Designed miniproteins, single chains, continued (3). Designs and how they scored, part 29

Each design is a single chain, and the fold is of that chain. pLDDT is the mean over its residues in the fold that is shown.

## One batch from the design tools (miniprotein)

Design m8978
Fold by ESMFold2-Fast:
Structure m8978 (fold): chain A 120 residues (1-120)
Amino acid sequence: NDVINLGQQTADQALSQYQRMQTMADRARSAARQASRVDRDLSDELFQTADRLSTIASQLSALQQGLQQSRNNLLSGTDPQLHSNQILQLSRQVQSLQGEGSRLISDANGLIGQASRLIG
């Protein structure tokens, strides 16, 4: 039950972070388009940051699906040790990507703020 609960909690966290990353990527792309008329370097950095946010979001989405599948297999009694170990491994990967994603969201907010100041 502890591993099943961990799998559910981590899948929910991955989905939440995925949504935050996608929203931030959209905001960064919008800011990049607006900045392109004033500061090309800032626009390019915002597009690059948005692409990195989208890449991490895609990885979190894949991990969320993997956690859900491993949890379902564990609940059905299929190879309990294998799927328990998979949940633990996938959970560690989500934690790593959450740390990276949080730093990238912070960076994106700074760049969006800079773009807003330049655009007025």
Scores: mean pLDDT 89

Design m8979
Fold by ESMFold2-Fast:
Structure m8979 (fold): chain A 86 residues (1-86)
Amino acid sequence: MSLLEQVEKLEAELRKKLSEEEIKELEELIERQKPVTKLLLPNAPPEDQEAFQRASAIYEFSKKKGFEELAEKAREIVLELMRKYV
C-alpha cells in the first residue's frame, strides 16, 4: 500500500467521526499545510507531497480532538516522509 493510500484510509476514518463544521476545519488545515509541504519536500513526487500535506493535517487535527490512534498513525507517515526527503 502506498503512503498516499494509507493517508486516504486514515482521512476516511477521521471524516466518519466529524461534523460538517469539523470537516471544514480539517480542509482548512490541509490547505494551511500546503506551503510547509512545498518548503520541506520541494523535490518529492506529487503523490508523496500530497501524502505529507494530508498526513500532517490529520495528525494535528486528530491530536487536537483527542483521537490518539489516528494521530499516531498519521505521525508515523509524516516521520517516514521526513526521513526519506528531509
Scores: mean pLDDT 85

Design m8980
Fold by ESMFold2-Fast:
Structure m8980 (fold): chain A 86 residues (1-86)
Amino acid sequence: AAEAIFAAAQAEAHALADSLDPEAARAEVAARLRALADATLPPEVRALVLEALDIALTSPSLEEWQKAMEPVQERAAPLAEALEAA
């Protein structure tokens, strides 16, 4: 659930980037990740959300932001599987 919400928010940011200023799309994703971090999440999931938020806020460009997010998405996949199996 948390990984799906995170992935959906990032996909929506990609779609918004086509219609809006890329800076606005990144800000939208950062706002959603911040809201998600305030939710009750398993520590490992919350850590990934906070890492994704930091990347969104500190990346100098959309390209660098997307590139930095790839390892985070890969790390999120096993956690989604573990949460579904638990």
Scores: mean pLDDT 67

Design m8981
Fold by ESMFold2-Fast:
Structure m8981 (fold): chain A 79 residues (1-79)
Amino acid sequence: MEEIAEEATRLLLSPDVGDQYRGLSLLDTLEDEEVIREALERARPVLETPVGRALFAYAARHSHNPHLAAASAELLAQT
């Protein structure tokens, strides 16, 4: 679980938009709210970019994982 979260954070911090999307998709497979939240918080620098904000907005709107959707929306509201 944490290995997947670490890989997701690495992908989210990548300058490649496809990698960032894969990172969100990996987090969507996780069940632990705290692990998802911490991974997104480590990826917070991505919210300084327009594409990063768009990807978090996409996760908040389209993720079937309620923990990922909620955490993504919360971080967007804080930034």
Scores: mean pLDDT 80

Design m8982
Fold by ESMFold2-Fast:
Structure m8982 (fold): chain A 81 residues (1-81)
Amino acid sequence: MDPEADASLRADFEGAREEIEKEVKQLKEDVTNASKLSKSQLLAREITARILASMLHALGVDEELAKEFEEIAEKFRKILE
């Protein structure tokens, strides 16, 4: 990875942390209300959670938040099974 681009992305993440944490809360609510969501909506949420978890792991910025996104993605996967 480009160290300059990585540093910029980490700074952007920290600047957006509050909104990203709100996204976690919304995804958790969507897991609870999964019966009201379509299969495509559930799949999109799983993909989003997995991408965010992978990005956070790659950047090493917040392992607890990355783990939380992974747990959310696995819950959506189980619902989709």
Scores: mean pLDDT 78

Design m8983
Fold by ESMFold2-Fast:
Structure m8983 (fold): chain A 120 residues (1-120)
Amino acid sequence: SPYEKAKELLLKIGEDLIEAVRRMETASPEEREKIARETLKKVNEYLLELQKIIDEMTDPEEKERMLKALNALRKAVTEIQEAVEKGDVEGARQVVDKFIDELEKIDPELAKKLRELRES
């Protein structure tokens, strides 16, 4: 279903954001910029795919839930970029945690999977 496709894509996006922040913790400033740039480029491509999936949704309730997820992700991308530009890796981590908290309101199972990945 389009909802399950969107959920799977959100899980992949969350995994990539968690991994990027983890890598940035031990990286040089130059490597942090590179990690952020590559990750955000990839996530922006996923945002376009997510928008396409949402546009194809025929269930209004599912579409509304996924639009909330899309908006939460767009906000997270902006806030991560701002944190990295300030050299604030801890702030970037907090943005990822906040994004997972927003996803819990939409799909608690998805949020749980992402939290488990973060603790691994």
Scores: mean pLDDT 87

Design m8984
Fold by ESMFold2-Fast:
Structure m8984 (fold): chain A 80 residues (1-80)
Amino acid sequence: MLSDAERLARLAERLRRYVAETDLSPEERAALDTMIEALRLQAEGRFTPEDAEAFAAAWGRLSDEVKERIGELLQEVLDE
């Protein structure tokens, strides 16, 4: 089983791949980039309350379709 830090890093990598392979709006791409950075900081033990707020705000800017896809990616990482 992966450690929590390894799961966070893997989720960040999966989201980075999703952004690279998906035709997203500039707003959704920026939101996902913010979320990827927050996950990487958390994996490195550098996560702050400000990063948590930025992640939550970025999540709120995503469409329901993109949120559903991210939920699927998170579930895949958790099942590892």
Scores: mean pLDDT 78

Design m8985
Fold by ESMFold2-Fast:
Parts: structure tokens; sequence; C-alpha cells
Structure m8985 (fold): chain A 90 residues (1-90)
């Protein structure tokens, strides 16, 4: 679990994102800040790795929709992951 969180933070930073983390007993919420392009590319990378997650923003758009509306625009998304999903990042 802790290694999965550390590996996710490292991955998100490699995509140029700022990360804040909130831990719950069975899940973790990552608040990610960057460009719509950076967020979309990270979302696609997680899909390729089979890492299931939720993605939400204040406007109820998906990372793909944010990217299509302006790839270089600033965006903030919350990515929610279970402990099982985080284990795939270990």
Amino acid sequence: MDKGIENFIKLAKEYGLNVTVTRSPNSVLFVLEGTARQLYLLDEELKKRGVEHTSTDSNNVTPKEAYENGPEKKATFSFGMSDESLSKLE
C-alpha cells in the first residue's frame, strides 16, 4: 500500500503534476494539479497499467473532455484509488 502511493506520486510528478494525498482505510484520494494534457496522459497511462481509478473535477468533465477543450489549460482532478488498484503500481 505505502509503496503503491509512493510510486503513484513519483509517476504523477514525472507527468509534471502537483500531488496532494488523503488516505482512508480502504482507499486513497490524490488531488492532482497541472495541465489538462498532463492529467489526460496520466489517466491513459493508468488505464494501460490496468489501474482502476475514479477521476472527478469541479466541472464534472472527464480528463479526456478537459484535454479536448484545451490541452494547455490549468486543471485540477481528484483521482480515487482502492488498495487493490494501488498494489498494481508496486
Scores: mean pLDDT 83

Design m8986
Fold by ESMFold2-Fast:
Structure m8986 (fold): chain A 79 residues (1-79)
Amino acid sequence: MPTAKLSEEQREELERYLEEIENAKSPEEAANAAFGAAVIAGQAGDGDAAHRFFQLGEEVLKTGDRTPAIEFMREFLKA
């Protein structure tokens, strides 16, 4: 899969969104952070990651389970 090269600012924003997902008080708060991550991934040129973050945000809204979003974001930040 294509790996987006994140700027320092984009990486910092994604790390902040990861913290927001991990500490979210509601499914809506966690989903908003995942949707924010989708925007950053799209701005970095990774449309596949942007779509995945969007799907993960929708999944959090449906299930309340933020674990898949956290796992994907940690993997994305390693790239």
Scores: mean pLDDT 80

Design m8987
Fold by ESMFold2-Fast:
Structure m8987 (fold): chain A 70 residues (1-70)
Amino acid sequence: MTSEEKLHYLDILEKAIRDGKLTPEAQQALLHLVKDPELFSKLGEALHYWQVEKDPEKALEILEEMKKSI
């Protein structure tokens, strides 16, 4: 997966978190992102805050850190 593709999928996920909707596009983006070993840990943490802790602001902060690592 290219850096451009990673950023594209992270942007889809960011929009889903901001909108509060796990769209089919966001689910597909997650399936691509979980295959990247460098993003896996932070992705899991972001999803935990969004889906379990119900803290979308913290999830978005983690997502921004992931974008900076690309």
Scores: mean pLDDT 83

Design m8988
Fold by ESMFold2-Fast:
Structure m8988 (fold): chain A 75 residues (1-75)
Amino acid sequence: MIKIKITLSDGRVYEFEAKSLEEAIKKIKEYGDEHNVDVASLTGAILRLIGYSLDNDGKIEDGTVFEFDLRLAQP
């Protein structure tokens, strides 16, 4: 499984575990919908996960930790 930690633009932290890239993306989208999080910020996190998967031949290793701080993305 993979571990995801996202610090939102409002300072709230969302942490979860996922068994696949698709599950991780789904959980990020569901959290964003439930909490009215800025879609552009969430898209950045999703694109980084996809990029990592592509760089690793379409696989994410068990125990991988992804940390995103979306507070730094504001102009």
Scores: mean pLDDT 70

Design m8989
Fold by ESMFold2-Fast:
Structure m8989 (fold): chain A 96 residues (1-96)
Amino acid sequence: MTPEERRRQARELARAVSDALDTAAKYMKEGKVEEAVRILRETAEFVKRAADLLGDPGLRRIAERLEQAAKYAEMGKTDEAIKLVEEASREARRLA
């Protein structure tokens, strides 16, 4: 796989992650916490696998924030969860 193909895949991944996080934040704001937690956990697992394959510390930080956001959402700390998701979404956009 060429460096150019890796950059393309990284940007496509970053965009998909950002879109998923925007959806999760929207669902939390609408009170759909269970649905948002599912999206956050699935996205965290996907990003963690990508981080391991690419060796990217930015992706590892995003995965860690998403795991923490899911935990806070489950605890009813919705505002703290939204903040972490929005921070992770900004980091993902920065990688694109």
Scores: mean pLDDT 81

Design m8990
Fold by ESMFold2-Fast:
Structure m8990 (fold): chain A 91 residues (1-91)
Amino acid sequence: MKKKISELVSRIVGQILRLVGLLEEARLAGHEKLAEEIEKKLKEAMELMRETEEKLAKATDDEEKLKILEETLKELEKIVEEAERLLREAE
């Protein structure tokens, strides 16, 4: 259980780092409006992390923690996919 929780946390961190990378790519390309949209996605991701930490603090067993982390990862993957789509469609 603890190993699976650690693996999910690592994957979540990886998604956040990917989103930061997309923001830096947009900024380096000089796409100001795109960078602002991706920055909004990063703020959404950070708010999701804050809500996840609150839920984890209230969770009493590893099964609840696992479910919270899996749900967080799925929502975070959607945010990253949206940011990747925005960058791909930029002229």
Scores: mean pLDDT 84

Design m8991
Fold by ESMFold2-Fast:
Structure m8991 (fold): chain A 98 residues (1-98)
Amino acid sequence: HMHMTMRVELSIALEGPDDRIEKLIAGIEKEAAEMGAELHVNEMSRSVTVTADTLEDAEKLLEKTLKLAAEYGIRLAAIVLQSLDSGEVLREEGPITL
């Protein structure tokens, strides 16, 4: 099979103070924009969904999210990384202790 465009969806549920979550989301928005990934924020459920054209970009965004979560003291309640091409769940974790 060809890996030239493996579209993936990264969904992350966040738990912590609203002001710190907003800072984390701003950091993810910047990273996503720089790599051309699509970002959707659900402020009511405190969740972020990212659509990336490669698994590497999705994993880079996940690592950035983990770093910001540790910096701001935010708990990641759930992480799901899924292939949009196959529907396969590539990674499912949570909650993550910092």
Scores: mean pLDDT 77

Design m8992
Fold by ESMFold2-Fast:
Parts: sequence; structure tokens; C-alpha cells
Structure m8992 (fold): chain A 65 residues (1-65)
Amino acid sequence: MFTREEVLEILRSVPGISEEQLKKIEELLKGKEELTIDEILEIIKSVPGISEEQIKAVRKKLLNH
């Protein structure tokens, strides 16, 4: 499981994710102190403009963390 801060650090390391997209993800993470990989991937998929390649990159980083 991942904390909100760990998720945000991983997302910042993925090229092409904008600050506005990161802010939206941070808002969606409110009230969630621990997250699974599947929950994180569902949240990023819900944000417009994030590509499937970026989602795959996040998944790989989460699995190797």
C-alpha cells in the first residue's frame, strides 16, 4: 500500500503529467491515507488527458517501489 505523498512523488517522476492533473489527483486522494495499486490506477484513469502510456509507466513504478 502507498501513502498519498508516495503516490504524488511517483506521479511527478512520470513525464507529461501536468501540475493541474497532479492537483486533481491530490483532491481525489483526500480522505485516503493508504492506497492499493488498483485504486491509484483507477484515480489516474479518471483524470482527463493522462495517456495509457503514462498509466503504464505509473504502474511499473508502483510495482518496483
Scores: mean pLDDT 80

Design m8993
Fold by ESMFold2-Fast:
Structure m8993 (fold): chain A 92 residues (1-92)
Amino acid sequence: AEKEKKLKEKKLEIIEELIEGSSDNEVTKLAYQFLKELEKAESEEEQKEIKEKLREELKNKFKLSDELIDNILKGIEDAKKEIDERVESSES
């Protein structure tokens, strides 16, 4: 529990830095805010629901095409995997 909590907190810190670094790009900032929620999610079902909400927000607020939204969602999944690998490999 303690180790898992520490790893999760470190991952969330990295995501917060990404959000702060994206303050001039609303789409990127929104995407990283949803990445933060994905990291907090405890189940695959919650992760799917969060991704669906992001898709709806991108389509309704920014009027992006389905193809661009799919690319953004893939980018978030890739970023999550990279953060997971970096944090877990650096935990000594």
Scores: mean pLDDT 79

Design m8994
Fold by ESMFold2-Fast:
Structure m8994 (fold): chain A 72 residues (1-72)
Amino acid sequence: MSARELAEALGITQPTASLLVRGLRDIRSGRSREVVARELAEKLGITQDTARELLSRARAVEIEAQARARRA
C-alpha cells in the first residue's frame, strides 16, 4: 500500500500517510505499537490516543486493499 492510497482513503496528507506506512512496517518487523504510536504523536503534534487510532485505521485500510487484490 502506497502513502498516496492511504492518504486518499483516510483523508489525510501524504506526509502523515508516509509516517503511518512506515509505522505499520516497523510494527510488522517487531517494533512495539506503543513505541510507534509515541513517535507518531511526537512527529505530528497529536496525542498518543489519536496516533493509535490512526494506526488502527491505516491497518484496516491495508487489510481491505490486500483482500481486494487477492480476488482481482
Scores: mean pLDDT 79

Design m8995
Fold by ESMFold2-Fast:
Structure m8995 (fold): chain A 71 residues (1-71)
Amino acid sequence: SRAEQLGQQASEALRKEAIRAGAPEKDIEEAEELGRRAGEEHAKAKPGEITDEAGRLFNKAGSIINSYRKG
């Protein structure tokens, strides 16, 4: 399904970013899960749009990842 595809793509992308940032396993898993949920939520939007919930989930994952980029 579109939701499954977008969820997988977002989860893989955020997992890679978390690993690159040097996050511990627990936060890599959280970023991956937030990405999956964000991608699934984004599947409800029209092309070129983003839902408030998808944006919130993506921003939360980004905040976790960016906290490790400061080291």
Scores: mean pLDDT 82

Design m8996
Fold by ESMFold2-Fast:
Structure m8996 (fold): chain A 88 residues (1-88)
Amino acid sequence: AAAVTGVGASLQGDTATATMVVASPARVVSATATTSSGGVGGLVGSAVSGDNSGATASAEGAKLGDTVTVTVTLEDGSTATGTVTVTS
């Protein structure tokens, strides 16, 4: 499985937006997102940058200090999970 690293997560109202980097050149085609407070969401955007792919996911029902867990599905059919903390 590819490594998934959280870059950052921000809060607007009760919606957290998390930015993740995947150590794979394969594009992220879908994602699920959950928060430690019970928020849920999914993929908003994806991009490929050389040897890595990126994913932006949103989750509704989030709070500042929540851990967002993002599980991505890559275009090669593999899945990987990473976490990031909501800090702003």
Scores: mean pLDDT 80

Design m8997
Fold by ESMFold2-Fast:
Formats: structure tokens, C-alpha cells, sequence
Structure m8997 (fold): chain A 73 residues (1-73)
């Protein structure tokens, strides 16, 4: 099992807006890729969100790419 942590920053968004956008993307990626667990954590005082993805290496990379595509096309 592989764990990957990425930080996504939504410039111009509030902390809550950034968190909700990334959480939605993470939930979609977890639903699309079986065996992946996605945890989303807001970074206080910023529009940055930390995403921790756990699963098989290929699935983790696919989930990270999907999340980034959904929030930053």
C-alpha cells in the first residue's frame, strides 16, 4: 500500500470554499477508483487543502491526477 499527500491551493477561494471543492473532487475520485481511501484536511487560514490518498501505487497516482483535474482543469 502507498500513501501520497498532495496540497491543492484554490487562489481566490475562502478556506471553506477550497475545502468543499477539494472534498467533492476527492469523494468523486474515491468513488471512481475502488480500493483508494481519500482524506481531505483544510489548512487553517489559507485556501490550501491537504489530501492524503492511500491505496495501490497505480490507484493512488490515478486518484491524485483525477482530483487535480477536477479542481484545476
Amino acid sequence: MTTKTITITLVGSSQEQAYQSVKQAGDKAAAAIPGVTVETTAIPGTSSVQVTITGAADDVDAAAAEIQALVQP
Scores: mean pLDDT 81

Design m8998
Fold by ESMFold2-Fast:
Structure m8998 (fold): chain A 62 residues (1-62)
Amino acid sequence: SDQDKIDQAAQQLRDLLTPLVGEEQAQQAADFFRKVAMEKVKQGMSLDDALKAATDAVGEWL
């Protein structure tokens, strides 16, 4: 499902960021990513485009 793919991408992002920014900030980034991706999918964006938009949003937030 789209939810499972978003959750997997968020977990991968958390794992990638943890050694760079610490567990707390990595978890916050993953939670923000999941929120943005889900919102974009609900607005009718494709999953691939939603994941890209969420990645861009996390990069701007960090």
Scores: mean pLDDT 86

Design m8999
Fold by ESMFold2-Fast:
Structure m8999 (fold): chain A 93 residues (1-93)
Amino acid sequence: MSMEEIYKEMNEQARRLLEAARRAYEAGDLERALTLAIGSLMFSTDKEIAAEALALLAEIYIDQGDLESARRFAELARKYGATEEGEELLKRV
């Protein structure tokens, strides 16, 4: 299997996990949202998908009251390219 095919499958799985994480977050299932968002990050080789997953992790930690973890993930999201979303999240911590 080519590296391009492996990366495509990994990023496709990362996107599916991120979509599932957002749905769990919207439903108020913070623990499931956290697990799925971490899964998305583990499968992502795409900087954009990673940035979106990191931003969602920051939102989940804000809602859980873990402001230290929230700040760290928001800073990582900004570094990975979710600059505007990361800056908005940092205002909430």
Scores: mean pLDDT 86

Design m9000
Fold by ESMFold2-Fast:
Structure m9000 (fold): chain A 92 residues (1-92)
Amino acid sequence: SLEEAENLAEEAIKLGKEEGNSLAISAANNILDAVNSLKNGGSDLEVEINLGLADLNMAIGKSLGTMSDETLNALTLAVKAVEDALEAKRKA
């Protein structure tokens, strides 16, 4: 659900602030932008671009070892929630 994605992204922002991890905060904001695009009738491409930016920020953070497993898990679940919502929209 989009509410689940928003809650998980907000949790990731909190964790990113606690860890001093700007990449986690950036990834979470990209997820929130994807959620806002879905809520406001934005294109599937806009959603996919924002999810792709989130994935890039997560991959960089993981490669640098700066993101905790807890932060990566929250971001991964948030991305999945947006992907599930986008797929549900496409099947409707």
Scores: mean pLDDT 86

Design m9001
Fold by ESMFold2-Fast:
Structure m9001 (fold): chain A 60 residues (1-60)
Amino acid sequence: MRKAYDEALEIAKKAYDAGIIKSGEDLLNATPEQQKEMAKAAGVSVSTVRRGIEVLREAL
C-alpha cells in the first residue's frame, strides 16, 4: 500500500533487531545518535530514518 509506511516499518524492525531501540516509544523519541545507528543498520540515510519516524508518528 504506502511504500513510505512499509519502508518506515522495515527501518524500525532493523533498528529493533540491532538493539538500537526496544519499543515504539524509543523509536519516536530517538536521539540523533540513535538515528545514525538506525541509518547504518538499515542501509539508508539519516534523512530517510527521520522521515520514517515522522511517517510512523503521523500513522497514530
Scores: mean pLDDT 76

Design m9002
Fold by ESMFold2-Fast:
Structure m9002 (fold): chain A 118 residues (1-118)
Amino acid sequence: HMEVPDVRGKSVLEVLEQAKKLVEEILTAIDNGDVERVRDLVEAMRRFADELERYIAEHQLTPEERRLMQTLVDLLRGLVDGVEEAIANGDRSAAKGLVQTALEALDVLIEEARKLRE
């Protein structure tokens, strides 16, 4: 079972790096064929997205930081829905493809967050 990452007091970059770690753990669970762990991690990701919406509401973010965080929320919610459907259909290949695409999108968001500090 996974604990939901705490985002309070963390930078936008740190939040994105935590999201990437959670998505990587889902990929590992899919590769191991551990359907129950995938479900637990997807539930943790749903709760993480809810916590991110609170983070956006409670933190003084620049317009650029707010856009990155909202993009992350949208990405995670889409991934939750897509992986749940793929697993329900027994389509592990579709679930894996969705997670890999999300990891590529997260790498882009992390790079954009790094540029905002320069």
Scores: mean pLDDT 84

Design m9003
Fold by ESMFold2-Fast:
Order: C-alpha cells, then structure tokens, then sequence
Structure m9003 (fold): chain A 64 residues (1-64)
C-alpha cells in the first residue's frame, strides 16, 4: 500500500465533496452514504491541506 497515494486520493475526493470516496481511498473499501455535516468538515479539512482529517471525517460521515 502506498500511503502517500492513498492520502492524495482521499484529499481530492473530500475536496470534491465525496466523503465516501475519501474514506474508501484510505480504507480500501466502499462505504455507503453518511452524515452531511461530517462530510462538510471533511471538505473543509481537505481545503486546509489536512488529508488525514479529511479522510477521518469521511469515515465518520459514512458510519453515521
């Protein structure tokens, strides 16, 4: 697994507003749906350049 590539993919997905894709990029599996507020936090983190936080919010959004 290439951590740098996964983080970059997660950042780009969250930047597009796709929290599920961001979580899937990090965790290597498809996640369905989620909490819109957590997704927005993920987008904000991605815009700030924090790929780890963006991916974490994506995972939490999908689990909610």
Amino acid sequence: DDRERAAEAARRAAERGDATAAASAVWGKQLSGGDPELARRGIAAARAGDAEAAAEYGVQSAKA
Scores: mean pLDDT 63

Design m9004
Fold by ESMFold2-Fast:
Structure m9004 (fold): chain A 71 residues (1-71)
Amino acid sequence: MEEEAEKLVEKLIEAAKAGDIEAAKKALGELQELLSSLPDEEALKIFTPIAEKYKEEIDEAAEKMRALYES
């Protein structure tokens, strides 16, 4: 589960860096599905260390995703 979540975060970051909005949406959808399948406490335990590890890349990906969404 944790390894799966980390791979999805990496996939989302790569898609966002490439400007591939379809791949980014797919990865985000898979991440949201994974998160919604877990209790909030378990989701937080899994994603907190991933968010800390990938903080800078996630911030960059979020900015790119916001720009693509607005377009």
Scores: mean pLDDT 74

Design m9005
Fold by ESMFold2-Fast:
Structure m9005 (fold): chain A 78 residues (1-78)
Amino acid sequence: MKKKIEELLKELEELVKEAVSLIDDPRARAVFRSSWSKEIEDLRKKLEEATTEKELEKLLKQAQYLKDTIEKMIALMK
């Protein structure tokens, strides 16, 4: 479970880089990067602290939701 969540977080970081590269406005780019970086860092911290299967399943769902969200945003920006 943890390895799947870590892989999703890694994919999220790459998708954030892609999304950021599609934003022309420097202010919007900074806000987008900051918001998504914080969400990913918060999930990483929770993953390190997670001790139960229920906690890991909740984190997996959250990471998947964020990945689906950013992929949709990227599709709309292209």
Scores: mean pLDDT 82

Design m9006
Fold by ESMFold2-Fast:
Structure m9006 (fold): chain A 73 residues (1-73)
Amino acid sequence: MKLIPLTDEILERIKKLVEQIIADYPELKKYEGKPLTQLLVYIDKNNIKGEAVEELKKIFDKLSAEDRMKVKV
């Protein structure tokens, strides 16, 4: 899988997907300001599904490990 750089465009796309997921699952607001990896771990453990979740995972999987750690909810 080819990695993509963490650009402002990718950050804005991630932000919009996170906002959509929180709109669908308001309990996830508690993750605001936390690493996105913590939100994704919760999503996986609780079997949270949705089009926005799958799109977010696809984008996140294309980021380097370093860039993944830089992304906040």
Scores: mean pLDDT 82

Design m9007
Fold by ESMFold2-Fast:
Structure m9007 (fold): chain A 103 residues (1-103)
Amino acid sequence: SVEELIEQIRELSREAIERVRGASVEEQRRIMEEWTERVVELILSAEGLSDAELEEIRNVVHAELGRLAAALRAEGVPTAEIARWVARASDAIEEALDEVRAR
């Protein structure tokens, strides 16, 4: 269900935020890549979702990306690096959403 998928995305995001705290920049980059890969896999595994439900997922994912960006900034990651990591994550997620919508 869309509710279960949203819950899983929020759980992955909470875990990623906790892992980012006190981590090195290289580990923080890895955490962002792992979070992105897991969110993409969850989206691609979704079946029978309406356009409205996909938009709800998109809104939740972008809100969680914003929370991850804030956590990275609190850890002292440079704004330019955060912007690059967020852009890459956003691109991969939007591509996955477009693929599911085309089904």
Scores: mean pLDDT 89

Design m9008
Fold by ESMFold2-Fast:
Order: structure tokens, then sequence, then C-alpha cells
Structure m9008 (fold): chain A 99 residues (1-99)
């Protein structure tokens, strides 16, 4: 288990990397020969995922700094995981519909 100091450091590093990873993914999709509809679906999914992850990490950093109860942190993590699973399922269905 990581200390709170190590958790905060890793979360701040992850936040700093989100934009670079997103921009690299967008550049790769734009450089691909994928159909326009599939490119747009992927670009929308990347933007939505990056935004949701940023919001979650920013919330988590502040929660740890403010010594929020573990039950609040666990509830937020559970909600984020559930939202991610729902987004992944919707994305898979949209990709299948383009075939």
Amino acid sequence: ELSDEEKLKRLEEALAEIDAVRDAAIAAINASDLPPAMKQLLLDAIDATAAALRDYLEWLIEAIRNKAPQEEIDAKKQAHVAAFKAQAAAFQAQLAALE
C-alpha cells in the first residue's frame, strides 16, 4: 500500500500525462486510414475519457489532501469504475454498429 504522499505524487504525475497521452492518441487516429465515422467515434471517446479521468483525479487529489473519509473515496472510485464500464460497453456497441 502506498503512503498518502506517494499516492498524491503519482496522481499529480498522472494528471500531467493525460493531455500528452490524449494528444498522441488523437494524432494517431487522424493519421490512420480508418473510416470518418469510426475516427469521429474514437475522437469523441478519447475526449470524454480524458475529461472524466481528469475530473476524477482532481477530485481524488483534493479528497486525500483534505483527509476525506475512506468511505467517500471508495464511493467515488466505485462510481468512476461503474461509469467507465458503462462507457466501454457503449463504445463497443457503437464500434460493432459501424461494421
Scores: mean pLDDT 81

Design m9009
Fold by ESMFold2-Fast:
Structure m9009 (fold): chain A 65 residues (1-65)
Amino acid sequence: SMELGMHLITDASDPYGEAMELITVGVMMATEKISSDAARERMAQAREQLRKTHPDWFAKVKDPR
């Protein structure tokens, strides 16, 4: 959902926010082996949600022409 447009500006101009998310996930996975499997399943669920909300993204993954 679209809450506030300011998020796009803050997130786009704030690379630290994106890096923080990636670092947090990486650290959590590095801390526990079992957590890595759970994280992969959660990522698969997120992709499934994106496929339903934004099927166009998956359709454009491979555009030979």
Scores: mean pLDDT 50

Design m9010
Fold by ESMFold2-Fast:
Structure m9010 (fold): chain A 70 residues (1-70)
Amino acid sequence: ASVQELADEGTVINLLVEGKEPPKELAEAAKRVYDLPIPTVGHADPAAAARAQSNIEKIREGAKKVAEKY
């Protein structure tokens, strides 16, 4: 993967965490984000782990919608 591809994926993740829809120009990056393996959430604080898991679900669901739309 190129530095640009990683940067675009990071932009998609940030937009989805903020509840924003990635633009059409980032649709390919959103498809790559959707294909990423689901990370294991490890945190000593269960509340922090739950928040991280919620963000992961939000990112995955948003990326799926963009991938299906474009």
Scores: mean pLDDT 71

Design m9011
Fold by ESMFold2-Fast:
Structure m9011 (fold): chain A 108 residues (1-108)
Amino acid sequence: SREEVEELIKRAEELVENAENREQIKEAIRLATEAALKAIKLGDVESALRAIEVIVRAGDKAFELGDEESIKEALRAGMEILRAAEDKRVILAAIGAILRAIGLLLDL
């Protein structure tokens, strides 16, 4: 449901904003990925885009913490979303998330 997607995004955003460790970042990526995939199934482009933004922010936070494994999880999340995406806006956002994660891994 849209309400379930909104709750997943909200929780993921709270986790990434306050992330101090790898476990919080990984959980944020997991919740945001679930939200994006559910939003895609519902045709909710706006929520899918918001969830992808959370994944990008989680990758940035992982980079700040020196957490290569969580950056790789953000990369995998972007790839999974890209495989499910049908709307051009969601496809471009997922590609952006993938390229961002690759850039972060190269800067480690």
Scores: mean pLDDT 91

